# Designed miniproteins, single chains, continued (4), part 22

Each design is a single chain, and the fold is of that chain. pLDDT is the mean over its residues in the fold that is shown.

## One batch from the design tools (miniprotein)

Design m12739
Fold by ESMFold2-Fast:
Structure m12739 (fold): chain A 68 residues (1-68)
Amino acid sequence: MTPEAASLYTAGKINEVGAEVEREIARRRAARSENAEEVLEEGERRAEEALEASRENLEKAKKLEEES
């Protein structure tokens, strides 16, 4: 694995964890909020953004490994 591919793979994994963290934060906030639905929707939106970034970074890492 090239350093560039390794960096992108690491970024993708960090984004994956970030999505789980956003969902957990949203669940905890919703439990203490009068507007639980909005809090959960915002958290899910952020998680989806993180998962999209994860997919992009992992795909780029795979391409770099295949081109090596």
Scores: mean pLDDT 81

Design m12740
Fold by ESMFold2-Fast:
Structure m12740 (fold): chain A 116 residues (1-116)
Amino acid sequence: MLSKEEKIKRLADFFVKYFGLPKELAEKIATFIVENLDLDDDTLVRKVADIAREFSDEYFAFLLTPGAQAAIVAAKLLLKGYSPEEAAKKVRERYPIISEEDIELLVKAIHDALTA
């Protein structure tokens, strides 16, 4: 089992590598997600986007995209102990605009980051 600090580090590294977010923003977002796993998906996504607004309106707008929202929700589900398959199913139900293949690749990338 990873420590809280290691989970935050790995999730932040994922956001930097996968989405090109600045390290400081990625660390704040990862910390917020890991510390707030019991928030509902709408509240979690909104509050994460609000954190990004402190950096720029462009990052705020990006975190409201379906792909960025799907990554935030997937990270929460995986950190709560859902399997990659269960997480992918729940994310697909919430974001039907994203292809099944893209959701599976996204969930796998986050799972690999958290388990590497």
Scores: mean pLDDT 88

Design m12741
Fold by ESMFold2-Fast:
Structure m12741 (fold): chain A 73 residues (1-73)
Amino acid sequence: SEVEKEIEEARKLLEELGASEKEKELFEVAVEALPLYLAGDEETATLIVFEKYLELVETEENKANYEKFLAKL
């Protein structure tokens, strides 16, 4: 499986580079969005990844929004 192979290779690279937990979270969200890109739902996939990216970049404001998001799950 091409997707599984790419995921494994990327995870090994992240371990070698000493990636942070936040980098791993972004990677996992990108992995979840990958099937949407392949199915042609590129806009939805981009939005999912973009939301996670904003969460990682703006920690102060997005921390409260993240907690609210988790409460809705």
Scores: mean pLDDT 71

Design m12742
Fold by ESMFold2-Fast:
Structure m12742 (fold): chain A 64 residues (1-64)
Amino acid sequence: ATVTLTIVGSKPAFDSAGNIYAPGSSITLNAASITFLEDGTVLIKDADTGNIIVGSASDLSITG
């Protein structure tokens, strides 16, 4: 599913390839999965690249 991820908080998100998504940035991707962990961590798997984006639920807005 196509989703837009926006970093709305003060902490960046990171992916498994070492990319950094700074506060205020947005990315649109085809999500294979979105997993919310009990500690507030969010894992988003890109279906096209296989990369996993890791961030905090309080710092992320996900629309799609």
Scores: mean pLDDT 84

Design m12743
Fold by ESMFold2-Fast:
Formats: sequence, C-alpha cells, structure tokens
Structure m12743 (fold): chain A 57 residues (1-57)
Amino acid sequence: SLEEDKQLAAELKKKFADDPQEENRRLQIVSQALGKTVSELLADPELNLELKRRLLE
C-alpha cells in the first residue's frame, strides 16, 4: 500500500541515515536471498516493499 510504503521509507531513512555502507551491504544480502538484482528490487513495487520490510528487520 502507498501508506505502508511511505512509512517503511521513512523508517529506513532514519535507520541508515549515518551508515549508507551498512545499508548497501544489507541490500546485497536481500538481493541474494530473493534471487533478484538490486535494480529489480528497486523497480518492482512488490519487490521494493519486501526489500524495505527485510531491511528493517
């Protein structure tokens, strides 16, 4: 949902504001776990939502 997407995006911004290297490291882990490239995770709305959920765990 749009509301959930906005909320997750805000939480990610807070969590990784001071650590973009750690954010990128976790992006690679999720990419490997889902068998999708980072570009695919960012381009697909459903995959992007799942990515945000996993990054916040």
Scores: mean pLDDT 81

Design m12744
Fold by ESMFold2-Fast:
Structure m12744 (fold): chain A 65 residues (1-65)
Amino acid sequence: VAEKVAELVRKNASDISASLATMALSILKRHGLDTKENIIKVIELMRKEGLISEKVAEEAIKIVE
């Protein structure tokens, strides 16, 4: 799930946003914190900070759900 979210951001956002998403999700996975709730929190934070569009955030949440 986290890998699919990172792939979506990589295809639809800036290189910086893609790198940040990949890094955050990789850290969550490495520490066993890659729950649905935590992945959604990362997506919502990136949307709030303007790192991804609302459309990309909605598609990412659909992947997690």
Scores: mean pLDDT 78

Design m12745
Fold by ESMFold2-Fast:
Structure m12745 (fold): chain A 61 residues (1-61)
Amino acid sequence: SMEEVEKSAQELLEVLSDWSVAQWQQLIAWLEREAARETDPEKKAAIEHIVAMLRAALASR
């Protein structure tokens, strides 16, 4: 569910808090490539939501 995706994304943000800007950018780029290759619309939407959260968090650093 989207609620589980948001919870997982929040937990990911906590883990990534110690990562460098360059590491965050590499992760975002990798996830964007994964989303482009994903054929399942629900999984694609979940990855895109995580990317949006990471981009917003990175912009505030």
Scores: mean pLDDT 80

Design m12746
Fold by ESMFold2-Fast:
Structure m12746 (fold): chain A 112 residues (1-112)
Amino acid sequence: DSQALADALLEVAKEILQAEHGAVLRSEQEVLDFLRSLGQDELADLLEETLARLRAGASPADILEELAPKGDAGTVIRGLLSRALEKLGRLDELDEIIARRKEQAAKVKENK
């Protein structure tokens, strides 16, 4: 369910912001506004785009590919998406994301 995955991604973002910043956020707009208040405009824009893409039925694999060149913001959203898939029991998609992260980590250890 594309809506359930978008909702799970937003819930994971709320949990992390509460853990890291003590912020209790209740809506997508509050999450986006909070991130922008921290100067994290790129992360907020990318999260908003990712939520819209998931609601439109985009696959998590396609989103992961689109996020790969997006630097630190892309890395954060990939982590949130992985945790959202885990919450929904979508383990096959989570395994693909984990495999790609291991490949990226191996490349970083070698060079880049």
Scores: mean pLDDT 76

Design m12747
Fold by ESMFold2-Fast:
Structure m12747 (fold): chain A 78 residues (1-78)
Amino acid sequence: MEEKMKEAFEEAEKLAEEAVELASRIPGYKGSMETTKESMKAAIQRAYDESPEKGLELAETAKRGFEVLKKTVERLNA
């Protein structure tokens, strides 16, 4: 379970970094993406402090969210 959560969180962070990099070409988007990333990290950590199961579920949800954000940023840059 710890490996899965760590892996999901690491993948979510990687996707967030890619999204911020893509959004950096659009004025104003970089700040929004950075805020979302920080909020996600704080929420996952808080959930993990309550229960590892909650942390894992939130990390998986965050990963999906950042996949959607990455696709949205790619479409905006197209």
Scores: mean pLDDT 71

Design m12748
Fold by ESMFold2-Fast:
Structure m12748 (fold): chain A 84 residues (1-84)
Amino acid sequence: SLVERALRHANEALKAAQEGNYDESIKHAEEAKRLLDQAPASPHLAAARKHVDEGIEALKNGDYETAIKHLQEAIDHLLAALRA
């Protein structure tokens, strides 16, 4: 599903950010965003989109701690969407 693919990319983005591979993190976060933009509307998917967007912005601004927190929040919401 689009949500499962978005979750995979969000996890890769988080891992890359934690390893200091910020360009790779942005690439995976942008792919998660692209997949979520195609997914149906739901509260958890809307929250996941917001956190992916805020994570990408934080990565681009060099605020890596904030980016990691947003990517973790996006993953939590994606997991909740898959369980619903």
Scores: mean pLDDT 90

Design m12749
Fold by ESMFold2-Fast:
Structure m12749 (fold): chain A 94 residues (1-94)
Amino acid sequence: SAWDLVKEAEKLIKTGDPKKIVEGMKLLQEASKSGDPEVSEKSMELALRAIETGDPEVIEAAYKALKEAFKYSKNISKAIGYVLYALGQLLDLE
């Protein structure tokens, strides 16, 4: 289920390992395709946490997860906020 993917992503993020966090972001991107707004909201929260690590590969993967979750979010202003935050972090690393 989509929630099983979210649960696995949370475990990967908890490791603090950038490579595992990137895999977690891929799981969140896939979970968001379920179309469940609650899954999308949780995915955005987890991707935002991952961006705070400051790792460029993690930030790129988190941005992709946020972008996918945005398509299915009912809270447009919150989703836009997450995307803008991700873009700011990416620009700071260029």
Scores: mean pLDDT 77

Design m12750
Fold by ESMFold2-Fast:
Structure m12750 (fold): chain A 71 residues (1-71)
Amino acid sequence: SSMEERRKKEIERDIYVGMARISLSVGRKSEDEGMYRLAIRYGEEAGTPEGKEIVEEARRELARIAAKKAA
């Protein structure tokens, strides 16, 4: 039913937000570009305001790393 599909989507969004947060946190600890890219993917899949904030933070961290390499 449409109600069951809505609940599944809500759970999926929550899982993606959680995975995005973990990936961002691990990326910050290890300075791993791959983890920041995972945070972006999961944040985009979530499609929530929280997911968008995580994507923006991960993109800023990747830009910081790119600038550091260019210097």
Scores: mean pLDDT 85

Design m12751
Fold by ESMFold2-Fast:
Structure m12751 (fold): chain A 105 residues (1-105)
Amino acid sequence: TVQQLLDTIRRGFRDGSLWEEMVRAVKQLVEQGKEQEVLDVIREQIRRQLAAANVEASDEEIERLAREIKEAFLEQYELLQKEEEGRVDEILRRQERAGRELDEK
């Protein structure tokens, strides 16, 4: 069904099968503060997947899925930024232990 395909596309973005291509396309837009254009990129990716499967979905279903993916992306992007800050602290801790012990902390 159309809904099953949309669910598959949603899982593909969440599980990384479409994630890496989308991240490359939208990362620059997010960094420039062009969040409105992020939604357009996501809609086009969804439409491409539907066309490849020869399935037609309503604009309302595409818009709903696009908004879900955008929210998931922004949440994950924020988490990655927080993790990058923590990674700097991790490197500093590892340097402090240089020549004695190396821990994964």
Scores: mean pLDDT 66

Design m12752
Fold by ESMFold2-Fast:
Structure m12752 (fold): chain A 103 residues (1-103)
Amino acid sequence: MKEEELIERLKELAERYIELARELIKKTGVRTEEEIEEAEKELKKSVEEIIKMAKEGNLELAEKVIEYLELGVKALEAILNGDMEKAQKYIEEAKKLIEKINA
């Protein structure tokens, strides 16, 4: 993947993940707006660090993080639709991806 396409995809996925997380919290009432804002800040910081790593030539790591965020988005969408079986599948796939990154 080209660096520019990779950066754009990371930003799009991060924004979608935050949007879905806000919607889930709004429906469940489990977390405060301040907790959501802190999580958004940490996610944006992580995305900036990954963009820096991609520019330093670590494109493989950046691609794996994109896959992780895609699974996170799919899991949140499944939870919002009440499909907990599908959500669990995406969560397990995300866990396996993290294990491969740490190996």
Scores: mean pLDDT 72

Design m12753
Fold by ESMFold2-Fast:
Structure m12753 (fold): chain A 99 residues (1-99)
Amino acid sequence: MKISPEELEAEVLEALAIMQKTLLEKYFDKFVADPSLKEEAINMAKKLIDLASELFERGRVELAVELLETAIKMYEALGVDDEDLQRARKLLEEAREKL
């Protein structure tokens, strides 16, 4: 099978996004319970929002929704309300309208 550079890049982004989402979900309770991990958990959730935005632009709407829901859940559990959370909520609304 011939794969284009653009298709390969999309597959790499999807793989990275799924891995990041899986780690956040697997260790969710630990990130919420351990204050020393709060900054790392937020950094991971922020990266998930960035990946969701890129995947949404590439037409991967369903995956983008799942990533945004995971990121928003982590922000809300940690009690963090910043520009990235607001961006994620707006992007989630836009993505859900295209499902």
Scores: mean pLDDT 84

Design m12754
Fold by ESMFold2-Fast:
Structure m12754 (fold): chain A 69 residues (1-69)
Amino acid sequence: SEKEKLLEEAKKLKEEAKPPYAEGTGGVQGLIDEGRYDEAVRVAERAIEEAKGQDTRLAEALLLEAKAK
């Protein structure tokens, strides 16, 4: 299913991700843990867009997890 594919891609991105992470990435996990998936998507997209050469793979992984809800 699409949900299973998103979760598998997210897992791979998390394994590849290395600090320093894009600013705001830590906040995305908190929103997911609270079930605030639409807000998590918005915050993750902002972290990716505003990244200044930082690793975005963790934010991308969390974005996919939030979309898989």
Scores: mean pLDDT 82

Design m12755
Fold by ESMFold2-Fast:
Structure m12755 (fold): chain A 91 residues (1-91)
Amino acid sequence: PVPSLEEAREQFFVGLAELVAEGKITARDAADFALESGLITPEQARLLEEALERAKTREQKLAVARAVAEGVVEGLSLEELRERLEAILNS
């Protein structure tokens, strides 16, 4: 089975978060790769970078990546996305 476009996007973002969690790339590198892919705006990339840098666990980093991937599809505002990320980071 071929992944859907939405599943492929989520896998891409989760993969970046996994590399950050393993110390293979920085949160900034992950945000830059996502921005260069054309999948997110510069403002969304900054939120992704900040949230990945603040996340303490692998599970939080992966949840951040999923939230950004889903929020982009849902057309969430920057404020709505920030609120969703804050909920993850404070869990």
Scores: mean pLDDT 83

Design m12756
Fold by ESMFold2-Fast:
Structure m12756 (fold): chain A 82 residues (1-82)
Amino acid sequence: SEERRLAVLTAAVELLKEGKFSIDEVAKRVGISREEVKQILSEKIGTYIDNELYKNLKEKYPDIEVERISDEPEGEVKFKIY
């Protein structure tokens, strides 16, 4: 469901900020299986993350596949997670 996708993305972003990101930790926080987290995170989902958070995510977790949907001059960016 869309609500479950948003919960997974929210948990992933929060865990990334905390430096505790893993598929297992996202699964534990949301209360779903590891396989469901992998499925959701592999789908093309639009999300909204500011430039500073994006930079920190790419520096700490370079293996995360992210595609920008649109760039706004300064401030928040919109992109997809694959």
Scores: mean pLDDT 63

Design m12757
Fold by ESMFold2-Fast:
Structure m12757 (fold): chain A 60 residues (1-60)
Amino acid sequence: ATVEVETTLSPEEMEALAAKLAKSPAVEAVEVDLARRRITITAKSELYARLAAHEVRRAS
């Protein structure tokens, strides 16, 4: 399952959050688009994708 989240985070904060999310065994891939301020998360299930998206929104 893949989810894209818009963020108001700085480039440094986005990279740090992506690194944190990538540590989860439920997360398969994390991509950061600094120009569009979006983080794309690929997770093993819809539930884990939604939880990761919620964490990004909370950090923003």
Scores: mean pLDDT 79

Design m12758
Fold by ESMFold2-Fast:
Structure m12758 (fold): chain A 66 residues (1-66)
Amino acid sequence: SVSEELKKLSKEEQVKKYVELVREYAASQGITVSDEDEEGLRAVLEKLSKEELLKQIEDIVSSQQS
């Protein structure tokens, strides 16, 4: 399952996955995410625990999947 795959990721991989999902969602809405915006987002995500980050990724994935 997606949840099991996400649990296997390192914290760095989870941050990368979240940023990718945000960029894809923003692009689908016609919004451009700048490099500065991405850096700011990464800084916030780096402050989260691996468990908190996993929960955030699961929530965004669930929202995007039908």
Scores: mean pLDDT 76

Design m12759
Fold by ESMFold2-Fast:
Structure m12759 (fold): chain A 75 residues (1-75)
Amino acid sequence: MEEAKEKLEKFVRDELGLPSLDQLTDEERIEVIGIAYTKGILSDEEALELLKTLPPSPVRELAIKNFEEDIKKKK
């Protein structure tokens, strides 16, 4: 969990030019988690764990469901 957050923060800084995740909206955080996962920066487990650390929202719940479905289809 902590290591996954550090990977995401580094990605946000290096790729997006933002100093921290705190400056992103919840929707932007979900997007950057998805992009980092697609680029192989985050594993399936790390990406799902990070999504679950975000505040509850319709966008977060949808992202979690979509991600869990994609993991099931992959297997």
Scores: mean pLDDT 75

Design m12760
Fold by ESMFold2-Fast:
Structure m12760 (fold): chain A 112 residues (1-112)
Amino acid sequence: SQVEKLAEALGIDKPIAEKILEVVGELSDEEIEKIKETVEKLKNEHDLVKRIEIIANDESLSDKVKAALILSEVYNSVDPKVIEKAVEAIKNLKDKELREKALKFISETHGY
């Protein structure tokens, strides 16, 4: 159920949503709604670096919501600039344990 809700909110496949959920942990219904709202807000922004910057600087988003959004953007990108911006954004998260898990996800996906 939560995997399906996250996959729909992010516009990604269930296996990718499941991997992201393993990193960020349990999300509230309010956090999933915030993810969906942020994706809709960014639908016309095609620059992935700028998308990550907007997500990272949105103080209304929890660390879990930021991580889920950033990991979804970087999962299928091979652009070093996108990967570098995602790493920078994740390093600035307040939750240390979440930071470490998210950085490991990027490392395992992109060899960083």
Scores: mean pLDDT 86

Design m12761
Fold by ESMFold2-Fast:
Structure m12761 (fold): chain A 99 residues (1-99)
Amino acid sequence: MKVEGDVEITGEKVTDHGLIGTAKLPNGETVGVVIPFPFKENYVEQLAVEAAKKYDKVLVLENTISPKLAKEIAAGKTVTLHMKGLLYDKSEIKYLKPP
């Protein structure tokens, strides 16, 4: 499912390739979220696989996040960002391919 709009993001974990956290969608649903760092977009599948261990649905964002902002979010900052991405059920994540 395609998702575009304002997404409220809270952090769980900063990795070498991006942020794993939770996202509150515009419809009020809470899902896992993965956001790659700039130039780490090819690792988004690995981020999604890790998030799927904890979340039944994972939002994979087409946007990137700075390492600084990702650390602030993981430290407890909640941010609202206008995002575009794809929402996957965890059973679908094994079929994600690098861009």
Scores: mean pLDDT 77

Design m12762
Fold by ESMFold2-Fast:
Structure m12762 (fold): chain A 90 residues (1-90)
Amino acid sequence: SVLKKMMKAAGALSDEEIAALEAAAEAGDVQAQILLGLYYYEKGDYEKAAEYFRKAIELLREMAEKGSEAAKKLLEQLEKELAEVEKKLA
């Protein structure tokens, strides 16, 4: 699945790649937002993980409403990841 590929990519990010993804995420790149959320989740920074996942979920909802099946599948998976992160913050 796309999310499994992104999880693997998040575990292999360099400092240079993280800086580039932060810039892309601020520009509204949903893939960058998901990768950073997964990266911060693995790092134990659950607050930043939740922040990036929420940003990605907002964009994915818009894409899914426009008929993107790929966005709908990512949305379902990412909402589960966010719930797991929020449980760790409680």
Scores: mean pLDDT 83

Design m12763
Fold by ESMFold2-Fast:
Structure m12763 (fold): chain A 85 residues (1-85)
Amino acid sequence: QEEKVKRLIELLLRVGERGEASEEEIKELEELVKSIKDEEYLKEVEEAAKLAGIMATRRLGREEAEEVFEERKKENEERKKKLEE
């Protein structure tokens, strides 16, 4: 499963960086997602998909997208903390 997870993450990030996906890439992504049944691996894929979405939406490179993702993660943690306090 590790090789499939790595391939899926690489493909997601490449698609995110370009901001578009071909029909062939979409089919490969769907096939890979369906083949991954481990919940822990699906969580890694979900994080990569969120990063790819930021890259695609904002037309950012991987490094810039990672900064935005980390900032968003910190904001969500602060919001949860204030809601519980």
Scores: mean pLDDT 68

Design m12764
Fold by ESMFold2-Fast:
Structure m12764 (fold): chain A 81 residues (1-81)
Amino acid sequence: SELEELIEELAREIAEKTGLSLKAARYAAEAMVAGLSPEEIREVLLSLGVSEEKAERAVRFLEERRDEIEKRVREIQEKLA
């Protein structure tokens, strides 16, 4: 699905830019796509054993791209309606 492709794309970018494992990066991407706040995404990453420093970098990366990501999610959801 296009939504799954977006999650995989974001997970790869997060892993590359922040040093998160692909598994942790995928959880961050899924949380972002689900509409979780930066604080909620940070708590998810911390619960997975990600360091505070890496979690902060991941949240910052996603927040800088939030409007773009939210727009892409809406466009994908509209195609499914």
Scores: mean pLDDT 83

Design m12765
Fold by ESMFold2-Fast:
Structure m12765 (fold): chain A 84 residues (1-84)
Amino acid sequence: MTKEELLELAEKTSLPEFAYEAIKRGVSFDELEEILKELAEKYGMSKEEYDRALEQIRHLRDIYENGDKEALELMEKRIEESKK
């Protein structure tokens, strides 16, 4: 997946859905943080908004790296419920 495809996905989806789909498609967390920085610059995010979004991505990384399957399943369920 290219950086341009990731930016387009982010514009069409919510941040949690975007992050989950990107990771599911094999995007690294480092690339995800880069994309968030580009989105923050493009949309003029405040430092507080950017820091909050970055914390969400880093929290997801910790869950994924520690193998917390329950937290991953809960995130997937929340995203699926948001589509209904």
Scores: mean pLDDT 71

Design m12766
Fold by ESMFold2-Fast:
Structure m12766 (fold): chain A 65 residues (1-65)
Amino acid sequence: MKKEEEERRKKLIDEANKLYEQAGKLFTEAGRARAAGDVEKANELMEKAGKYFEQASKLREEAEK
C-alpha cells in the first residue's frame, strides 16, 4: 500500500475514532442525566451523541474506499 493511501485511511479512521469516543462519552453522560431524572439534558446529550456517531460512520465508510 502506498504511503499516501495509508495516510488517508489513517486520518479518516482517527477522525472516526475521535467522533465515536465523543459519542460514547455523551451516551454515558445521557445515561447519568436520565438516572438523575434530568430527561431534557439526557435528550440533548443523546441527540448530540447521535450526530457524532453518524459523522463517524460516514468517515469509516470513506476510509473503506
Scores: mean pLDDT 81

Design m12767
Fold by ESMFold2-Fast:
Structure m12767 (fold): chain A 81 residues (1-81)
Amino acid sequence: PSKEVTEENAKAAIEALLSEGTERARKLAEKLEEVLKAGKEEAVFEAEVLLSMYQMAKALGDEETAEKALEKLEEVLDEGL
């Protein structure tokens, strides 16, 4: 994807995380914003894919996949910083 599309998707992802209302989601939103500002396009793209997997797993009631997706999201964002 282009940098502009990645940025738009990342902003939507940040808003989605903040809407969760949890401390964990807020910290992930802060890290994603930092990674986006650093221009780490690969890490931003990976984070978007993992957040999409997390949201889909939650919608399907797959708690195991949702937790694994969150753990990988945290890992990707930490590596991107």
Scores: mean pLDDT 76

Design m12768
Fold by ESMFold2-Fast:
Structure m12768 (fold): chain A 87 residues (1-87)
Amino acid sequence: SELEKLREEIHAKRKELDAQADVEMETLRKNGDLEGYRRVLARQIVEDIELSLLEELGIPYDPNLSATERAQLLSEATIEKFKEERK
């Protein structure tokens, strides 16, 4: 199933991003950089929300999209889903 494959790819990407964020946050914590720690934590929260929306909407993660382009795509896809649900 294409949806199963998409979910597996998104789960793999989530694990990759979580592992990267954990390493960055550990380094920042050891250096006492609380402001940097907060920024990485905020980024991780946003990325987790984005990946959850991609999974829900059936959209693959595209590493070539900027954060702004990804936000626009997710916004537009969410609106289309709402339109379909109101038929």
Scores: mean pLDDT 81

Design m12769
Fold by ESMFold2-Fast:
Structure m12769 (fold): chain A 87 residues (1-87)
Amino acid sequence: SELEEIVKEMERIVEELERELGIRDPLVVIARVGYHEAKESIEKGDLKSAVKNIEVMIEELKKSDNPIVKEAAKKLEEIKKKLEELL
């Protein structure tokens, strides 16, 4: 399903951040927490909460000057748009 693809895309973004920055990096922790909260909201059918959780992740990641983190934020903005199209 499209929701399963969205969850998988978010997981890949978090995994990439973990590889590049390390599991203990504060931005990786933020991304991981946001991913789990968004995934839980999607599994409960609460797409509005999922969008909000992704927005919080984007806002935090966009504060970074790291190009990898900025690219992750861009990918999350695309995921947010896909979820909004399902509302």
Scores: mean pLDDT 87

Design m12770
Fold by ESMFold2-Fast:
Structure m12770 (fold): chain A 55 residues (1-55)
Amino acid sequence: VTFTDPVTGLEATVSPESGRIIVRLPDGSYALLSNVTLNIEPSEEERAAAERELA
């Protein structure tokens, strides 16, 4: 599932495994939305899934 985050305006997706919101940054990297969970970099698998969804 992909959507546009209304606060940041960036493309985002939800990890089906963890339910975490993953945001695609303007530099092409991915980050977890800090107001939802701890500031933790997405796993390699979560990043790959997000890249596929947001590409």
Scores: mean pLDDT 63

Design m12771
Fold by ESMFold2-Fast:
Structure m12771 (fold): chain A 99 residues (1-99)
Amino acid sequence: MVEEALRRIVERALRSENPLDAWAAIRAAEIGIRKSGITNEEVKREVRRAAEEVRERMGEEVREAEERFERSLEELGPEIERAMEEIKEAVDRLAERNE
């Protein structure tokens, strides 16, 4: 059942003309393999081959979609990380003063 679902995701990635949809489908297939613990080498090869074909067909556009997603995470990530560090330092200082 999981292998059939992965095959459908791979087919979607290969047929998609939308770079973001194709990239998302490939990423979903990769996560699916990892989460399901699939050891079938044929399924793993099909996903790798599909990823390579998508990158060849839409390489520049897929790369832009991937970079855009990563930049969105980077813009929010550093601010959240810094806020969390400041909160942790404030809590640690309060704990030391109450000893």
Scores: mean pLDDT 64

Design m12772
Fold by ESMFold2-Fast:
Structure m12772 (fold): chain A 97 residues (1-97)
Amino acid sequence: MKEREILVLELAIEFVIFGINPEKLSLEELKEKLIEAYKTKYGLSEEEAKARIEFYEEKAKELGISFEELVKEAAKVVKELNGDLEKLKKRLAELRE
């Protein structure tokens, strides 16, 4: 469960940093916006950006959830914390201890 909470928070933090609202997007539109944000804001290549999404998909599968479910849980956490990046980062740091 702790690994699932960490994965959810990592994705939630990226949604806040990139200004992405996943509730307004299809899964395909969300992936396209994440790839563009990884390229423009993190300076990743197309291949590196795609690999980052594949990492989330593979980790979700290992935890017995779909990527769609991971996105929904991340969106819920962002909403519960009102998109407060510092609160999201603090919760993630506490889980990694």
Scores: mean pLDDT 85

Design m12773
Fold by ESMFold2-Fast:
Structure m12773 (fold): chain A 84 residues (1-84)
Amino acid sequence: SAAELVPESESVKLVARDEKGNVIYEGEASVENQAEVELEVLKAAAEAGVKKLTIYVNGVEVGVLEFPDLEKLKKLVEELEKKQ
């Protein structure tokens, strides 16, 4: 949707780790499957009861996701799964 985005034709390795360094999610992310990967990360965080995830792309830290309210996270996952 953003005209300035010219993504590479290759997928990247995405890893989400909790505050203890445990891998909560690991998979391949591309522009084509970004929404699916985001849902899988959120679902994994909700199932693990994690309040904070650090996101790595090809081994480089790119961001942090915070989930202070587990019930809100579970409802968000349920809503996103309905859209699929």
Scores: mean pLDDT 74

